# Designs tried in a protein design run: designed miniproteins, single chains, continued (2). Part 38

Each design is a single chain, and the fold is of that chain. pLDDT is the mean over its residues in the fold that is shown.

## One batch from the design tools (miniprotein)

Design m5299
Fold by ESMFold2-Fast:
Parts: C-alpha cells; sequence; structure tokens
Structure m5299 (fold): chain A 97 residues (1-97)
C-alpha cells in the first residue's frame, strides 16, 4: 500500500487520481515471487502509458532488494507523468511533513 504522504505529494504535483489508483491497486496485489510478474507489469504499463521494459526493470530491482516499496511507488508515479521526477515526489513528501 502506498503511504498517504506519497499519495498527497503525487496529487500536489498534478498526477491524476487514475494513475495513483492504478499504482496502488498494483502494489496491493503484488507479491515477491509472483509467477505472473511479467503479465502484471505489462498491464500496469498499458494502464499508465509507460514503457513495459522500465516497469519490469523497477520490479526486478524491487525483487533484488534495491528498492523499497515506497521507492517503487515513487518511480512508477514519476514514469507515468511527464515532467515529474522521483526527486520531485520525495521533495513534496518532505514538504508535507
Amino acid sequence: MIPKPIVEAAKKLGIPDEVIEAVKEFLDSYKIGDPNLEEKARELAEKLGIPFDEVLQLLKDYEAGKLTVEDLAIRLLALAHPGVTPEDIVKAVNELK
């Protein structure tokens, strides 16, 4: 589940509710070692209008312990909205605290 400060930061940066909900639904259903990982990555990429290879790489980095679930959420949201970087979301989260 995406922490509330990340959701609020994404909204502040103009990321649409549909994008935020798609990322939330994906992460709520995602489990490490999921045998349908590639199919789920494809569905998410299509919903968000982002490249499948980028989504798959983020999931592989998450599986390898290189990203937290919060980092994964931030990077997926940033990919889905042109002009927003992961750093912009982190800054907005810190400004909301």
Scores: mean pLDDT 80

Design m5300
Fold by ESMFold2-Fast:
Structure m5300 (fold): chain A 94 residues (1-94)
Amino acid sequence: EREEKVEKMLEELRKLGASDSDIEAFRILFENLPEEKQEELLNMSPVDILMDLGADAVAAAVYRIFGGLEEYIDWLAEKYGISRETAERIVEAL
């Protein structure tokens, strides 16, 4: 059931032009979420996920919205309820 939802999400992300790095960032996020948050993530719009995690979105957010990489990492950790270390790993994958 969950594996099927993950496969569908990965397919939709790829259809939107997600790179292998974008997919890896998604996997790191998913693996480090508790079960209830994993279900929430799988029910999100793939576009919204790419706007939060995609390499182009990160570049835009860092330079235009957040004023720096550290501010983006802190925002990502807070939004998804993950550790700062996990948020850093997500950014490193991109």
Scores: mean pLDDT 76

Design m5301
Fold by ESMFold2-Fast:
Structure m5301 (fold): chain A 63 residues (1-63)
Amino acid sequence: KLKEALEIAILVLDEVEPGEEGKKSLVDGLAELGAPQEVIDAIAAAKTAEELKAVLEKALAEL
């Protein structure tokens, strides 16, 4: 579930730039799936799509 959500989020970021609302939805969804607080904080701190993608890829690699 969490792994699949991370994989889908990474694919979507490759095609579409997430807005502020998309980033918030991602944080809320991953938190609901039990993502570590470190991952949630890193996503919230990401300022670019590239930074956000790197955080998601790191989280996926650690699962």
Scores: mean pLDDT 73

Design m5302
Fold by ESMFold2-Fast:
Structure m5302 (fold): chain A 59 residues (1-59)
Amino acid sequence: LSEEQIERIRSVARGLGLSQEQIDKIIEMIKKGENGITIAEELGLSMAEGLVIEFASRL
């Protein structure tokens, strides 16, 4: 996962109103290869929010 991808994930998650602790957890889960649905379930986010985060990690 590049620094550019990490910054995009941080920017998107911040736009969704997520806390710094949630953002750090999201980055950790993406580094482990977790998908957006799993991230949404783990953090209590909507499925749409999880998919947006996954999409940001692929750009």
Scores: mean pLDDT 79

Design m5303
Fold by ESMFold2-Fast:
Structure m5303 (fold): chain A 74 residues (1-74)
Amino acid sequence: EVDEKMREAVLEDVARKTGIPVEEVRELFEKMSEEERIKYLAEVFGITEDEVRLMFGENREERRARHAAVAAAV
């Protein structure tokens, strides 16, 4: 869904910054664990792993907290 769309945009940005075709970046990500992808993105973009988590769909806790609050209200 939304996270899938964000992943596609991230792959394209990584391809541009590394000079690797987006298709090869996708293959690398498929072979990587989630933690490895975050570290790789942090290295490529020159930012912290925490910043990668926030920018590229790492707000599961916030989204989960929102859903938990709604569930508690029901």
Scores: mean pLDDT 67

Design m5304
Fold by ESMFold2-Fast:
Structure m5304 (fold): chain A 65 residues (1-65)
Amino acid sequence: MKELLEREIAAGMLRMALGSVVSTRIEGGEIVITTGSTDPAQIARDEEIARRVSRETGVKIRLEL
């Protein structure tokens, strides 16, 4: 049950920290986030945030354009 809570916490953190979230999906225990960002600097920040959240929560996160 902790895995479900950590998944929801991770998704919430990502939605708050990533400024351009288009959609969030859960596939096979992995959080898949589609971002609408086209700015390379924003994409780099989003990837760094996703790595930090993944390490902090132990949830596998995948970013898609």
Scores: mean pLDDT 73

Design m5305
Fold by ESMFold2-Fast:
Structure m5305 (fold): chain A 107 residues (1-107)
Amino acid sequence: MEERYELDLRIERDPADPGRYRVTAEIKDKNGNVIGTVEGVGPSAEAAARETLAKIKEFLEKNGYEVEVKRVTTPEEFRALLEEDYDFIAAVPGADGLELVIGKKKK
């Protein structure tokens, strides 16, 4: 599937607090230009990633996209979402499957 946006996700332990994780997402346009950067922090990589996904949602909504965060637990659910005409899809591993940010530009 051709994505209008790309994400570069980095998961790191917080150097100031080794009990915390940091997930940084660089949001890139179709030409590879970084158009936004968001960061989430939490007591686990999953918690930090979930926070980062929430901030990606806020960024896209602020930039004229209707965005939904979905949790996908089966390959069939993931395939169904890939078959829909979304302008943006990002996936991050969660405890019980994938957490997805999916978006369409507002009409």
Scores: mean pLDDT 67

Design m5306
Fold by ESMFold2-Fast:
Structure m5306 (fold): chain A 92 residues (1-92)
Amino acid sequence: PAPIVLSGLTVPASVAQGATLTVSVTVANAGADTVYTAVLSDANGREVAEATSTTNTINVTVTAAAGDYTVRVVAQDAESGAVSADAPVTVT
């Protein structure tokens, strides 16, 4: 199978504490069983939130304290492999 390719990641620059962070990813060669996972991590790499979706839009509820974080999105397909991308986000 053709390898999975991540061509775009859209993450808001900031999100309010207690709000939903909506992450959108553009992926080529995604199979029917592709799973999308978004992980929110602090400056020390500690995971503070995670959400999984079967569509290319992931909604993450952010209860973490105000500060600077990184969102990692992983698109994984059993046949085509996995790809990931990171983006910064500030919790206000």
Scores: mean pLDDT 82

Design m5307
Fold by ESMFold2-Fast:
Structure m5307 (fold): chain A 65 residues (1-65)
Amino acid sequence: KLKEYVEKLGEAIKNKDTLAYAKIALEMLKDGITEEDAEEILKMLAPFVEENRETILNAPSVKFE
């Protein structure tokens, strides 16, 4: 489950699709992703974050529980 979200988010970041990134984040929140799960996903995304900083900064933010 978490790996699937990482793959989707990574693809959105790679394609510079801020809308897709935001939609995936909202889907994760809807699926009851915990704060711990969000931390793991962010860890896996770290390599993409640095390369695609501009795309991420323009994406709507979502707060995870």
Scores: mean pLDDT 65

Design m5308
Fold by ESMFold2-Fast:
Formats: structure tokens, sequence, C-alpha cells
Structure m5308 (fold): chain A 93 residues (1-93)
């Protein structure tokens, strides 16, 4: 299901952020966001709340790790990803 697939990608993204593998985290987060956006009308209110909670946890982890990133291009990608997460969070309301 779209929900299970999105959840799996968000769990992988969280793990990659914790391992400081930011490029991999960005890949899986983009995949999760695409699935969520494509399937918004098919998600139950409970599923939307669970995905929202996971995205908020990931957003916090990204913000907490920003100061550890020395590569300017990677910082830019993470900032762009932060904006994408905020956009999808708005759509999950």
Amino acid sequence: SAFSEAKKYLEKAKKYIEEEKFEEAIEYLNKAIEIIKKNLDKLSEEQKEELKKMLLEILKLIEENMDKVTDEELKKKLSELRKKILDVLDKLK
C-alpha cells in the first residue's frame, strides 16, 4: 500500500540521518514525499496523522544535524528538503 511504502521510506530516511548519511536520507525522503503527495486523497485521517508525526520527527533531526554538515551543496539540498517537508506537512492537514 502507498501508506506502508511511504512509512518504510520515512523509517529508512530517519536511520540514514542518524548515521549521518545525508545523501541517502534525501533520496528516501524525496521518494516518501512523492508517494504521499500522489496518494493524499487515498490516505485515512489516522494514516495522515502518523505520517505527519514521522515527518515532524525527521524535520527536527535535520535541523539538529545542520550544524554538522560542512559541504555547502549538501546544506543547500537539506534546506530545499526542509521546504519540501514543510509543504507536504501543510498538505497533510
Scores: mean pLDDT 85

Design m5309
Fold by ESMFold2-Fast:
Structure m5309 (fold): chain A 63 residues (1-63)
Amino acid sequence: SLLIKELLSKKGKKTPLSVDEEHREVITTTDENKEIVEKLETAEEALERKLKIIEEMLKKAEE
């Protein structure tokens, strides 16, 4: 059913659910977004750590 396919694609984002399901949906969305944010921040920290290592290697070579 095409209608079911459309509902699956947009489920939980566009259709407002009952109060109980709305709370659960909000929590789920928040958790998912939090995980994405944490991964992005971790990646940025990893990049900064690599830059620090490169700077230390350059300093050691100049010493």
Scores: mean pLDDT 58

Design m5310
Fold by ESMFold2-Fast:
Structure m5310 (fold): chain A 101 residues (1-101)
Amino acid sequence: MAEGATTARSARGPTSAVIEIGGKRYVIPTPDSLGEYEGVLVIVASSEADLEAVLRALAEAGIEVVGVIRTEEGVTVIVAAPSGNREAAREALEQLKELLE
C-alpha cells in the first residue's frame, strides 16, 4: 500500500502506514511529527538468511533493533529506531504484535 492511513495529527500524535505482510494488512504507527517517518524502520524478512543479513546490516549501521516478531506465515518483522526514537518504534512493535496474533 503506497498511501498510509493518516490519523489526524494531535499534539505529538503519530501518523500511521498500512503494510501488507503475508497477505494481511497491518496499520503501523509512523512518527510523521519528525518530518516524515525517519524515526521508525519496519523491515520484513521472508527467510532466516534474510533475517540474519538484516540484523547484521542494522548492527553495522548502529541502528537499534527494538523488537522482532515472527508471523504464523514464517515471515519475520523487524522494528528498529534509526534516529533513536525508541518510543515510536516501541509503539509500532506493540501494534504489530497485537495484529500478528
Scores: mean pLDDT 58

Design m5311
Fold by ESMFold2-Fast:
Structure m5311 (fold): chain A 68 residues (1-68)
Amino acid sequence: SLFTQGIRAYHAKDYETAIAYFEEFLATAPASARRERAFAHAMLSLALEKVGDLERAAEALARAQELA
């Protein structure tokens, strides 16, 4: 799955690839997949922090918290 590929990229420290996979997951996942979307936003936030995009990281964290 896109999410599993994102996690794999994150652990490989390929943060840009991880961001792309998490964003594609969030673009294709249904709104009803609330828990999965929350976890994807949380992982996206962590990956964005690693590339130094702190503003987008904070936005992703806020989205994760809204869905929790």
Scores: mean pLDDT 87

Design m5312
Fold by ESMFold2-Fast:
Structure m5312 (fold): chain A 97 residues (1-97)
Amino acid sequence: ALSPVEREVKRALESALEAQKREEKGDLLGATYHLLAAIGSLESAILIGRKENKLDHTIKLLEELLETIKKEADLSSPVAQTLIKSVQNHIKYLKEE
């Protein structure tokens, strides 16, 4: 079974890919909704990881998320670029502590 952190990271990925799909169709409202859902799940994963003292594991899952987005998303997409930058910034912040 997925851990709580793994579940939230999976939700972040699913919402991220849906946001890109909506952007490709010109559905800017749907893209925004799913982008916010992806960011919310990312923040939830970090909060759970901190609470459970599993920060190193959480960082690893975020690095895997970043790699998956880079492989599956259209990198010319503004939504994909925003998500990649957001995940990279969170990984950097967590590693600096």
Scores: mean pLDDT 85

Design m5313
Fold by ESMFold2-Fast:
Structure m5313 (fold): chain A 74 residues (1-74)
Amino acid sequence: SMEKRIQELVERAHELLARLKDLAAQLGIDVSQLISNYETQLKHYVENKDISGLQNLIDSLELRIAELERQLAG
């Protein structure tokens, strides 16, 4: 169902946001505004049942996490 798909994407987004916060804390970087922006976008896409928007948000989070993981490793 659409509701189940949205729930799965929301859960994934929350997992990625938690990972982003953890990585930023390890690097000593303030991502509070970035997190707030993602949370606002997440709420908007959920309210509009915008699966494409949720998928794009997850992709954006995964790219940002990969960038921070690269910084932490190097």
Scores: mean pLDDT 90

Design m5314
Fold by ESMFold2-Fast:
Structure m5314 (fold): chain A 87 residues (1-87)
Amino acid sequence: AKEEIEKLEKEYEELEKQYRQALSQYLGYETLADIYAHKAKESAEYAALAAKYKEEAAALKKKAEELRKQAEAAKKKLEELKKKYEE
């Protein structure tokens, strides 16, 4: 049914949006971790910030990879449904 295709399209779009947000946050925290790690020799505070941002980045990287897999699965299912119902 066309409603199933529309629902799956919205699900795919939402997963893509969440993936991009998680990836953007991951890259931001990874960059901050690298900057503070480079300055860690100058201050213990920078070393602590580097560790914190590295941990946050690792969590976001895992989340982004899971969202990417879900988006790819949704896209494949969407393509099969479109072929079956709309040709």
Scores: mean pLDDT 83

Design m5315
Fold by ESMFold2-Fast:
Structure m5315 (fold): chain A 73 residues (1-73)
Amino acid sequence: AVRAALEYALRELEEAARASTGERREQLMKIVEEARRALEAGDLEGALRILEESPEPVAQGAARFVRQIAESA
């Protein structure tokens, strides 16, 4: 459940990055890349923390959604 929710959240953030320009696009792409690396390493909690500690509101919102799923499982 948590892994699938993280994959969904990362896809949504990638789309947000593609729709953005300049510094915001770069910031969102960095967040997605860092979180994806943690996920590939099997560090689901680390991936969540990267999103939660991000200055981007859309990433913080995605983290809250995934955290709810984690707490329910």
Scores: mean pLDDT 80

Design m5316
Fold by ESMFold2-Fast:
Structure m5316 (fold): chain A 71 residues (1-71)
Amino acid sequence: MTVVAVLLTGTGRVTFEFVVDGKTYTVESPERLEAGQLLRVEVPDSVGSPDVRVIADPGVTVQVTVMPDLP
């Protein structure tokens, strides 16, 4: 599945966290994002949407969209 976090307000870093086979994986934005910018990650189909966590810097508002992969 594909997870997209779009910054609505503020400036900061966004981190995705998910667990596959008992191991925690993290994907952090390489730079500070501004309003209208996004972080996108492709997550294995074995990970359910509730198992993906999105962490944003204080004062940042993000919109998270989860899209299942098509068969």
Scores: mean pLDDT 73

Design m5317
Fold by ESMFold2-Fast:
Parts: structure tokens; C-alpha cells; sequence
Structure m5317 (fold): chain A 80 residues (1-80)
């Protein structure tokens, strides 16, 4: 289930954001995923760049929401 997967990812993201190490790993994973998705879906480039900016410089809530949106876009690609 997409909804179940995203709910599990939201909990994982919340836990990772509690530590410097978790925050670093989350940023690396999400930025990497956005970079790959941008190569596969060039039409999403501007949206992905804006989400990456939020992951790099945003608040914890902005990082969480941007990461979940990138994961959702990656799932859309895999399900198409």
C-alpha cells in the first residue's frame, strides 16, 4: 500500500530528524533520490529543485514534507 509505505517513511523521517547523524543520512538519501528522479523525469526538474532546497535549508517540518513529496514522486515513477 502506497499510504502504508508513506506512513512508515514519515515515522522514519521523524526519528532521523532527532539526531545530527540521522539528519545527514536523510538529506543524502532524499537529495540522491531527487537527483535520479530529475534525470528520469526532466519535466519535474523545477519542482524537485524546490523540494531539494527545502530539504537542505528548511525547518524539520519542511524537510519532512519535502522528503515525503520526493518519495511520493519516486513511487509514481515506479508505478507507471
Amino acid sequence: SRARYLALEERRIEEMLKTEEGRFVLRMQVVGMARELKALRPELAARLDALVDKVRHGSDEEIKQAALEIFGLALDYLES
Scores: mean pLDDT 86

Design m5318
Fold by ESMFold2-Fast:
Structure m5318 (fold): chain A 82 residues (1-82)
Amino acid sequence: MPSEREGRVVRTILRILADRGQGTPVSISTITRRVRERLGDDSISQSTVSRGLQRLQRAGLVRRSPTQPGSYVITDTGYSAA
């Protein structure tokens, strides 16, 4: 069901990464915790966040960190879109 909830999760991920600054890797577990905090919804799973990150990565808005396994970095395009 709701496209709206997934959209909120994706936007919140992008905002979290933008708030950490360009070039700063953030782990998926930290992103998941921050998304839950910002949306007030602890039913948001790491799998939901992972799907959101995959969508953002396909859109070129985030990339996997080459130096920190399991971490993601916002791109210049993603930072401008946040």
Scores: mean pLDDT 79

Design m5319
Fold by ESMFold2-Fast:
Structure m5319 (fold): chain A 94 residues (1-94)
Amino acid sequence: NSAAGLFFDGYIAYNVEWNFDKAEEYFNKVISNPNASDRLKAYAYAFLSEIERRRGNPAKALEYLKKAVEYSSALPPDVASEITKAYEKQKAQV
């Protein structure tokens, strides 16, 4: 299965179905796929962070967000900036 296809399935589960367990499954498959681009991994980690934040687990959300920042150089500068700001804000709260 393509990493992009797995990401798309996770995106639909998260944004359309509001099924966070299903979204987590697909985003975990993206980050575990050796063929996934840094861009896809950055987005997948950012979504995993949001899922953990919605579950009330700020420490785990911060760990995923840190990983999203590590891959964020592959993202558009505005998106990378938003992820970095989210990480700095959430880091101050845990």
Scores: mean pLDDT 86

Design m5320
Fold by ESMFold2-Fast:
Structure m5320 (fold): chain A 61 residues (1-61)
Amino acid sequence: GMLSEEQIKAMAEAIEKAGIAKGEEAERVARNASLALDSLGLGDRLDAEQAGKYGAQLAGG
């Protein structure tokens, strides 16, 4: 299934902490990364912290 709103918010926070993006742009990047994680079948298996970590890696390269 698709990532939850809590997972997407955790990803946005991780993206901001990594210095990749901020505010609305960080949330947009997080939503884009969440689609990539979902396509890999990982969305249902990641907690918020793991979603943040992997989402930030996908967003940052």
Scores: mean pLDDT 74

Design m5321
Fold by ESMFold2-Fast:
Structure m5321 (fold): chain A 81 residues (1-81)
Amino acid sequence: MEEEILKKIREEARKVLELRGEDVSKLTDEDAERLLIDSLAEGIRKTKSYEGARKTVEAFRKAGLLRLARIAEEAIERAKE
């Protein structure tokens, strides 16, 4: 389940970049996850939605989506910097 969700997120990230005219042929899954973390961190910084982001991490943990929880935690830490 979690890997299927991550796969869909990576596919959507690649699709968005492709629509912007960027070369996605060399984009790895790790590159897609890094872009997601950076995008989430920027959103948290801009909106100052740290509490909401922490609630999202807790929701992922309760659902057993530990990798998504880690990605969200990394985004929160990046946003604090």
Scores: mean pLDDT 73

Design m5322
Fold by ESMFold2-Fast:
Structure m5322 (fold): chain A 94 residues (1-94)
Amino acid sequence: MEVRARAETVSDAYKTALELAERMIREGLDSAVVETAPPKRTVFRVTRHPDGRATLQIELEGEEETVVLTSELVPAADGSMITVNSQVQVLPNE
């Protein structure tokens, strides 16, 4: 099941996405999406993997380019998620 949430700022959306990643691992949820309020849309996608890890993908759409940040989330001993193996791609808008 996909969980959807909204946030007022990119920073709040990021925090919500990390909190949802932790809940997805504990509650067995498959995916989550967090987006900022219109008119500017930033999309945070969290996908749970069977091995207890999750993937966080952040898409920030600008006027000239879209920034895509992909991070692997690994559970810590206390059940919180730790970000590892982050990748950033900058794609020109065509």
Scores: mean pLDDT 70

Design m5323
Fold by ESMFold2-Fast:
Structure m5323 (fold): chain A 96 residues (1-96)
Amino acid sequence: NPILDALGDIVALAVVNPELQERAVKIARELAKLLKEKGPDEEIVKLLEEAKGIVKELRDYVEKHSSTLPGWKREETLEVLERAEKVFDEELAKLK
């Protein structure tokens, strides 16, 4: 599932910020349940929007701490965040 795969990547990256990681894990669990149960699109949309919020906060964190991260690690992290955001945008477009 591309949404859950993207959230897994976000959870792994969010290890640098435990509060963001906890929020990402919670969203991943709620989305996994809704997707399995074929829950209402409105609730899935809301959680995908929250997931995009975490991507933005992680991007801001990486940019703010750019001097403490190796350049290659910063670049890889930003690429993973960009791919996750594209997945969420694509799935949001499909959900009406």
Scores: mean pLDDT 80

Design m5324
Fold by ESMFold2-Fast:
Structure m5324 (fold): chain A 86 residues (1-86)
Amino acid sequence: MEVEELAKKILEELRKKGYEEELIKEVEEALKELIENGESVEMVEFMYRVFMGQVELKKLVEAGVPQEEIEKLRQKGRELMEEFQR
């Protein structure tokens, strides 16, 4: 699968799941940057998962989920990024 095709599929899935257009645009811009940097399909998919993790954390904060639970999820995201980047 070409990276550009993967990016389009990701954006379509976000629209189907009812994510807001502003969020979809932010994902589109992030995906465009990864593609312009020559990142692999696997890297784009990994970075997308990390980005969506941060987006879900923001939504949970806005929905009034306890800060303690948000920090646990944020910590998991940081650990995942550190593992990937060393």
Scores: mean pLDDT 71

Design m5325
Fold by ESMFold2-Fast:
Structure m5325 (fold): chain A 73 residues (1-73)
Amino acid sequence: MGMIKKLIEETKKKAEELIKKQVDPRYVDLTLNSDIFDARLRELAQQLVRAEENGDEETEAKLIAEIEELING
């Protein structure tokens, strides 16, 4: 089904934009080129799309914070 794959790709793209916003460009390049989106990050990205689709701003904020922590922590 193309719709599910499209949601996953949009989620990944959104997570990628969040990474670029919060991380030094040098580190973003390394993350994107070398094993882009660890399993945990991919899962967070998928959840982010669901939260946005449902309008759960609190869940979105939590997921964004967790992505930021994953990159900086």
Scores: mean pLDDT 60

Design m5326
Fold by ESMFold2-Fast:
Structure m5326 (fold): chain A 85 residues (1-85)
Amino acid sequence: MQERLVEEARRLIEELVRAIREKRPMEEIEEIAERLEELLAQLPREQQLELAAELHARALLVAGLITEEQAEQYRARLEEQLARA
């Protein structure tokens, strides 16, 4: 069960990032974000934080605020901090 929810959440993260990159209507972006939030609420905290770190890093990359290399480093750093908490 949990594994399927994690896969679905990652799929929604990819869809959300793609929708933002393509500048889709805000209504579509909000719908995807709402579905992602609902799935994340069903997951253990550790997995929620890991997926949130991935989403944040990818969103910053899409917004052009950081490079792909920086996004990967940011994600790895957050995952490391989560493992220590």
Scores: mean pLDDT 70

Design m5327
Fold by ESMFold2-Fast:
Structure m5327 (fold): chain A 68 residues (1-68)
Amino acid sequence: SPLYQEYMSLASRLLQEAVERHGLTPQQAMKAQRVLMEVVDQSMKEGLSKEELEKRMREALQAVIESL
């Protein structure tokens, strides 16, 4: 699905930004990636808007960073 690919691209961009800005280890980056993938999967099932999905991804990523 083009929409799924777009959201996976967004998730990859947000993850890369977090790795660069917060100096995440490979293990921490893998944890963040798994969380973002789960958010994408759940949001696609719920039929959420692009804005709401991005918000949920940013909130989930922030929670992971704060738990490091």
Scores: mean pLDDT 80

Design m5328
Fold by ESMFold2-Fast:
Structure m5328 (fold): chain A 80 residues (1-80)
Amino acid sequence: SLEDQIAELKKKIEEAKKIKDPEEAAKKALEIVQQGAALYTRARKEKAPQEVLQQIRKVLQEANDLLMEAIAKEEAKKKA
């Protein structure tokens, strides 16, 4: 179900938060963003309830925040 896929993405976000290496964290965060975007497109086509769409948007926001943080840390390492 859509809710099961959302729960799976939430678990992946928690796993990504535990990654200490910025490059690996960015890679995992990007995978979650891609999967979340696909899920959001599918949920819209299936006319999912607003609550489900909000949950997917929250997952995407958290994944994008992780990605941006990881990229910033990667750039800092490359300048050192």
Scores: mean pLDDT 83

Design m5329
Fold by ESMFold2-Fast:
Structure m5329 (fold): chain A 63 residues (1-63)
Amino acid sequence: SPIDEQKRKLALELTKAKVRAIGLRTELAMPHLYSPQQLADARRELEELERRAAELDAQIASL
């Protein structure tokens, strides 16, 4: 159905966001290996991904 196809597409986007977030959290867990600027960039990227993941979760739940 169109709803099942939409759920699948949103689930794939959510999975991609979660995988990228894991990478960023790994970097932030080892701050001594990165510059202050790299850590600041990683924190901003993680916040954006977490916001997007929440939006995707809400959209999936509404279908």
Scores: mean pLDDT 88

Design m5330
Fold by ESMFold2-Fast:
Structure m5330 (fold): chain A 86 residues (1-86)
Amino acid sequence: SEEAQKLVEEAVKRFEKETGKPLSPRILKKLEELAKLGVRLGIPRDDLLKILVEFAKRAFELEERGDPEGLEQAYLTARFALEMLA
């Protein structure tokens, strides 16, 4: 959705401003899926944006250390957290 895309763009912008580094296509896809879910669940914009930025930071750290299973678990944990907040 348009709303989900704007949230992803804002989260990416905040991450890049803080770190000076780009996010991988894999992390971007997971951010898009989380944003779509959060919008569908009616999570408040500011809360959802915070969750997306924190996920991006965690996912980046896991990817840098070569932990693809940790990245998948972090994604599933974020998904369940959004569903529990609904």
Scores: mean pLDDT 87

Design m5331
Fold by ESMFold2-Fast:
Structure m5331 (fold): chain A 63 residues (1-63)
Amino acid sequence: GLEEAKKLEEKGNELIKKGKELMKKGGKENVLKGTGLILRGIGYRIEAEIIYHKLGYTDYKAP
């Protein structure tokens, strides 16, 4: 439901923040780990958007 979508959005934002912090540290391992966290965070944000859409909280209409 809506509460689940909010939690996914919060998790996604947290992972993106952590990933960006790792990438700022530099180095191959930090860049790889940071990129992985950012991609995972984006995935959670997309999942939250799908739930918001199903609940009618977005005006996005599929073509």
Scores: mean pLDDT 79

Design m5332
Fold by ESMFold2-Fast:
Structure m5332 (fold): chain A 75 residues (1-75)
Amino acid sequence: GDTLTLTLVGDDGSVKTLTAKSADELLKQALAYLDENGDSSNVTKYTGDKLRIIGAVLEAELTGKSEVTVEVAEK
């Protein structure tokens, strides 16, 4: 099957592209990236970023989209 791609755009203008064969694998990669690079000191932004990533990846899988983009806070 086709790969699923997530593009994370930092508020500093940075771009990170993650690609996986399943939503579960992509979510693991994206959440690990946020845990390492996201601004966890801003709890509201950090929690919102996690929820947006989870929602976007699951909606892409359910709707058959191969690409999604989410804006995130960078550290």
Scores: mean pLDDT 74

Design m5333
Fold by ESMFold2-Fast:
Structure m5333 (fold): chain A 115 residues (1-115)
Amino acid sequence: MERGQELRDETIELVRKSGGSGEILEGGIRAMSKEDAEAMVEAAREAARILAEGTPEQAIEAARGLADGLVYVGDGEAGREALEVMARILRERPEHAEAAEAAERLGAEAEERIA
């Protein structure tokens, strides 16, 4: 298996155990490279599904952690896509509307910071 897929699976398991820690998501994404772009987007998708079952505050913190991790990796396209996927999933629940807006804004800001 490719290293990106292993890091994605480990990150998702840690997020599940922690109840949606943004610090864990940031660390997991930082461990990936820009060559692992698909794994980063998939990690964000699965993390968003876990976070949708949690509190809005956890979802906002996770979006910030993901954005900071993606700025570190330096892949603006993957970073924007990952945060857009997170925002879309969070928007399916009304209680996460603020977290979804934060994820979209952070995605745009991360792309600008990487460029």
Scores: mean pLDDT 77

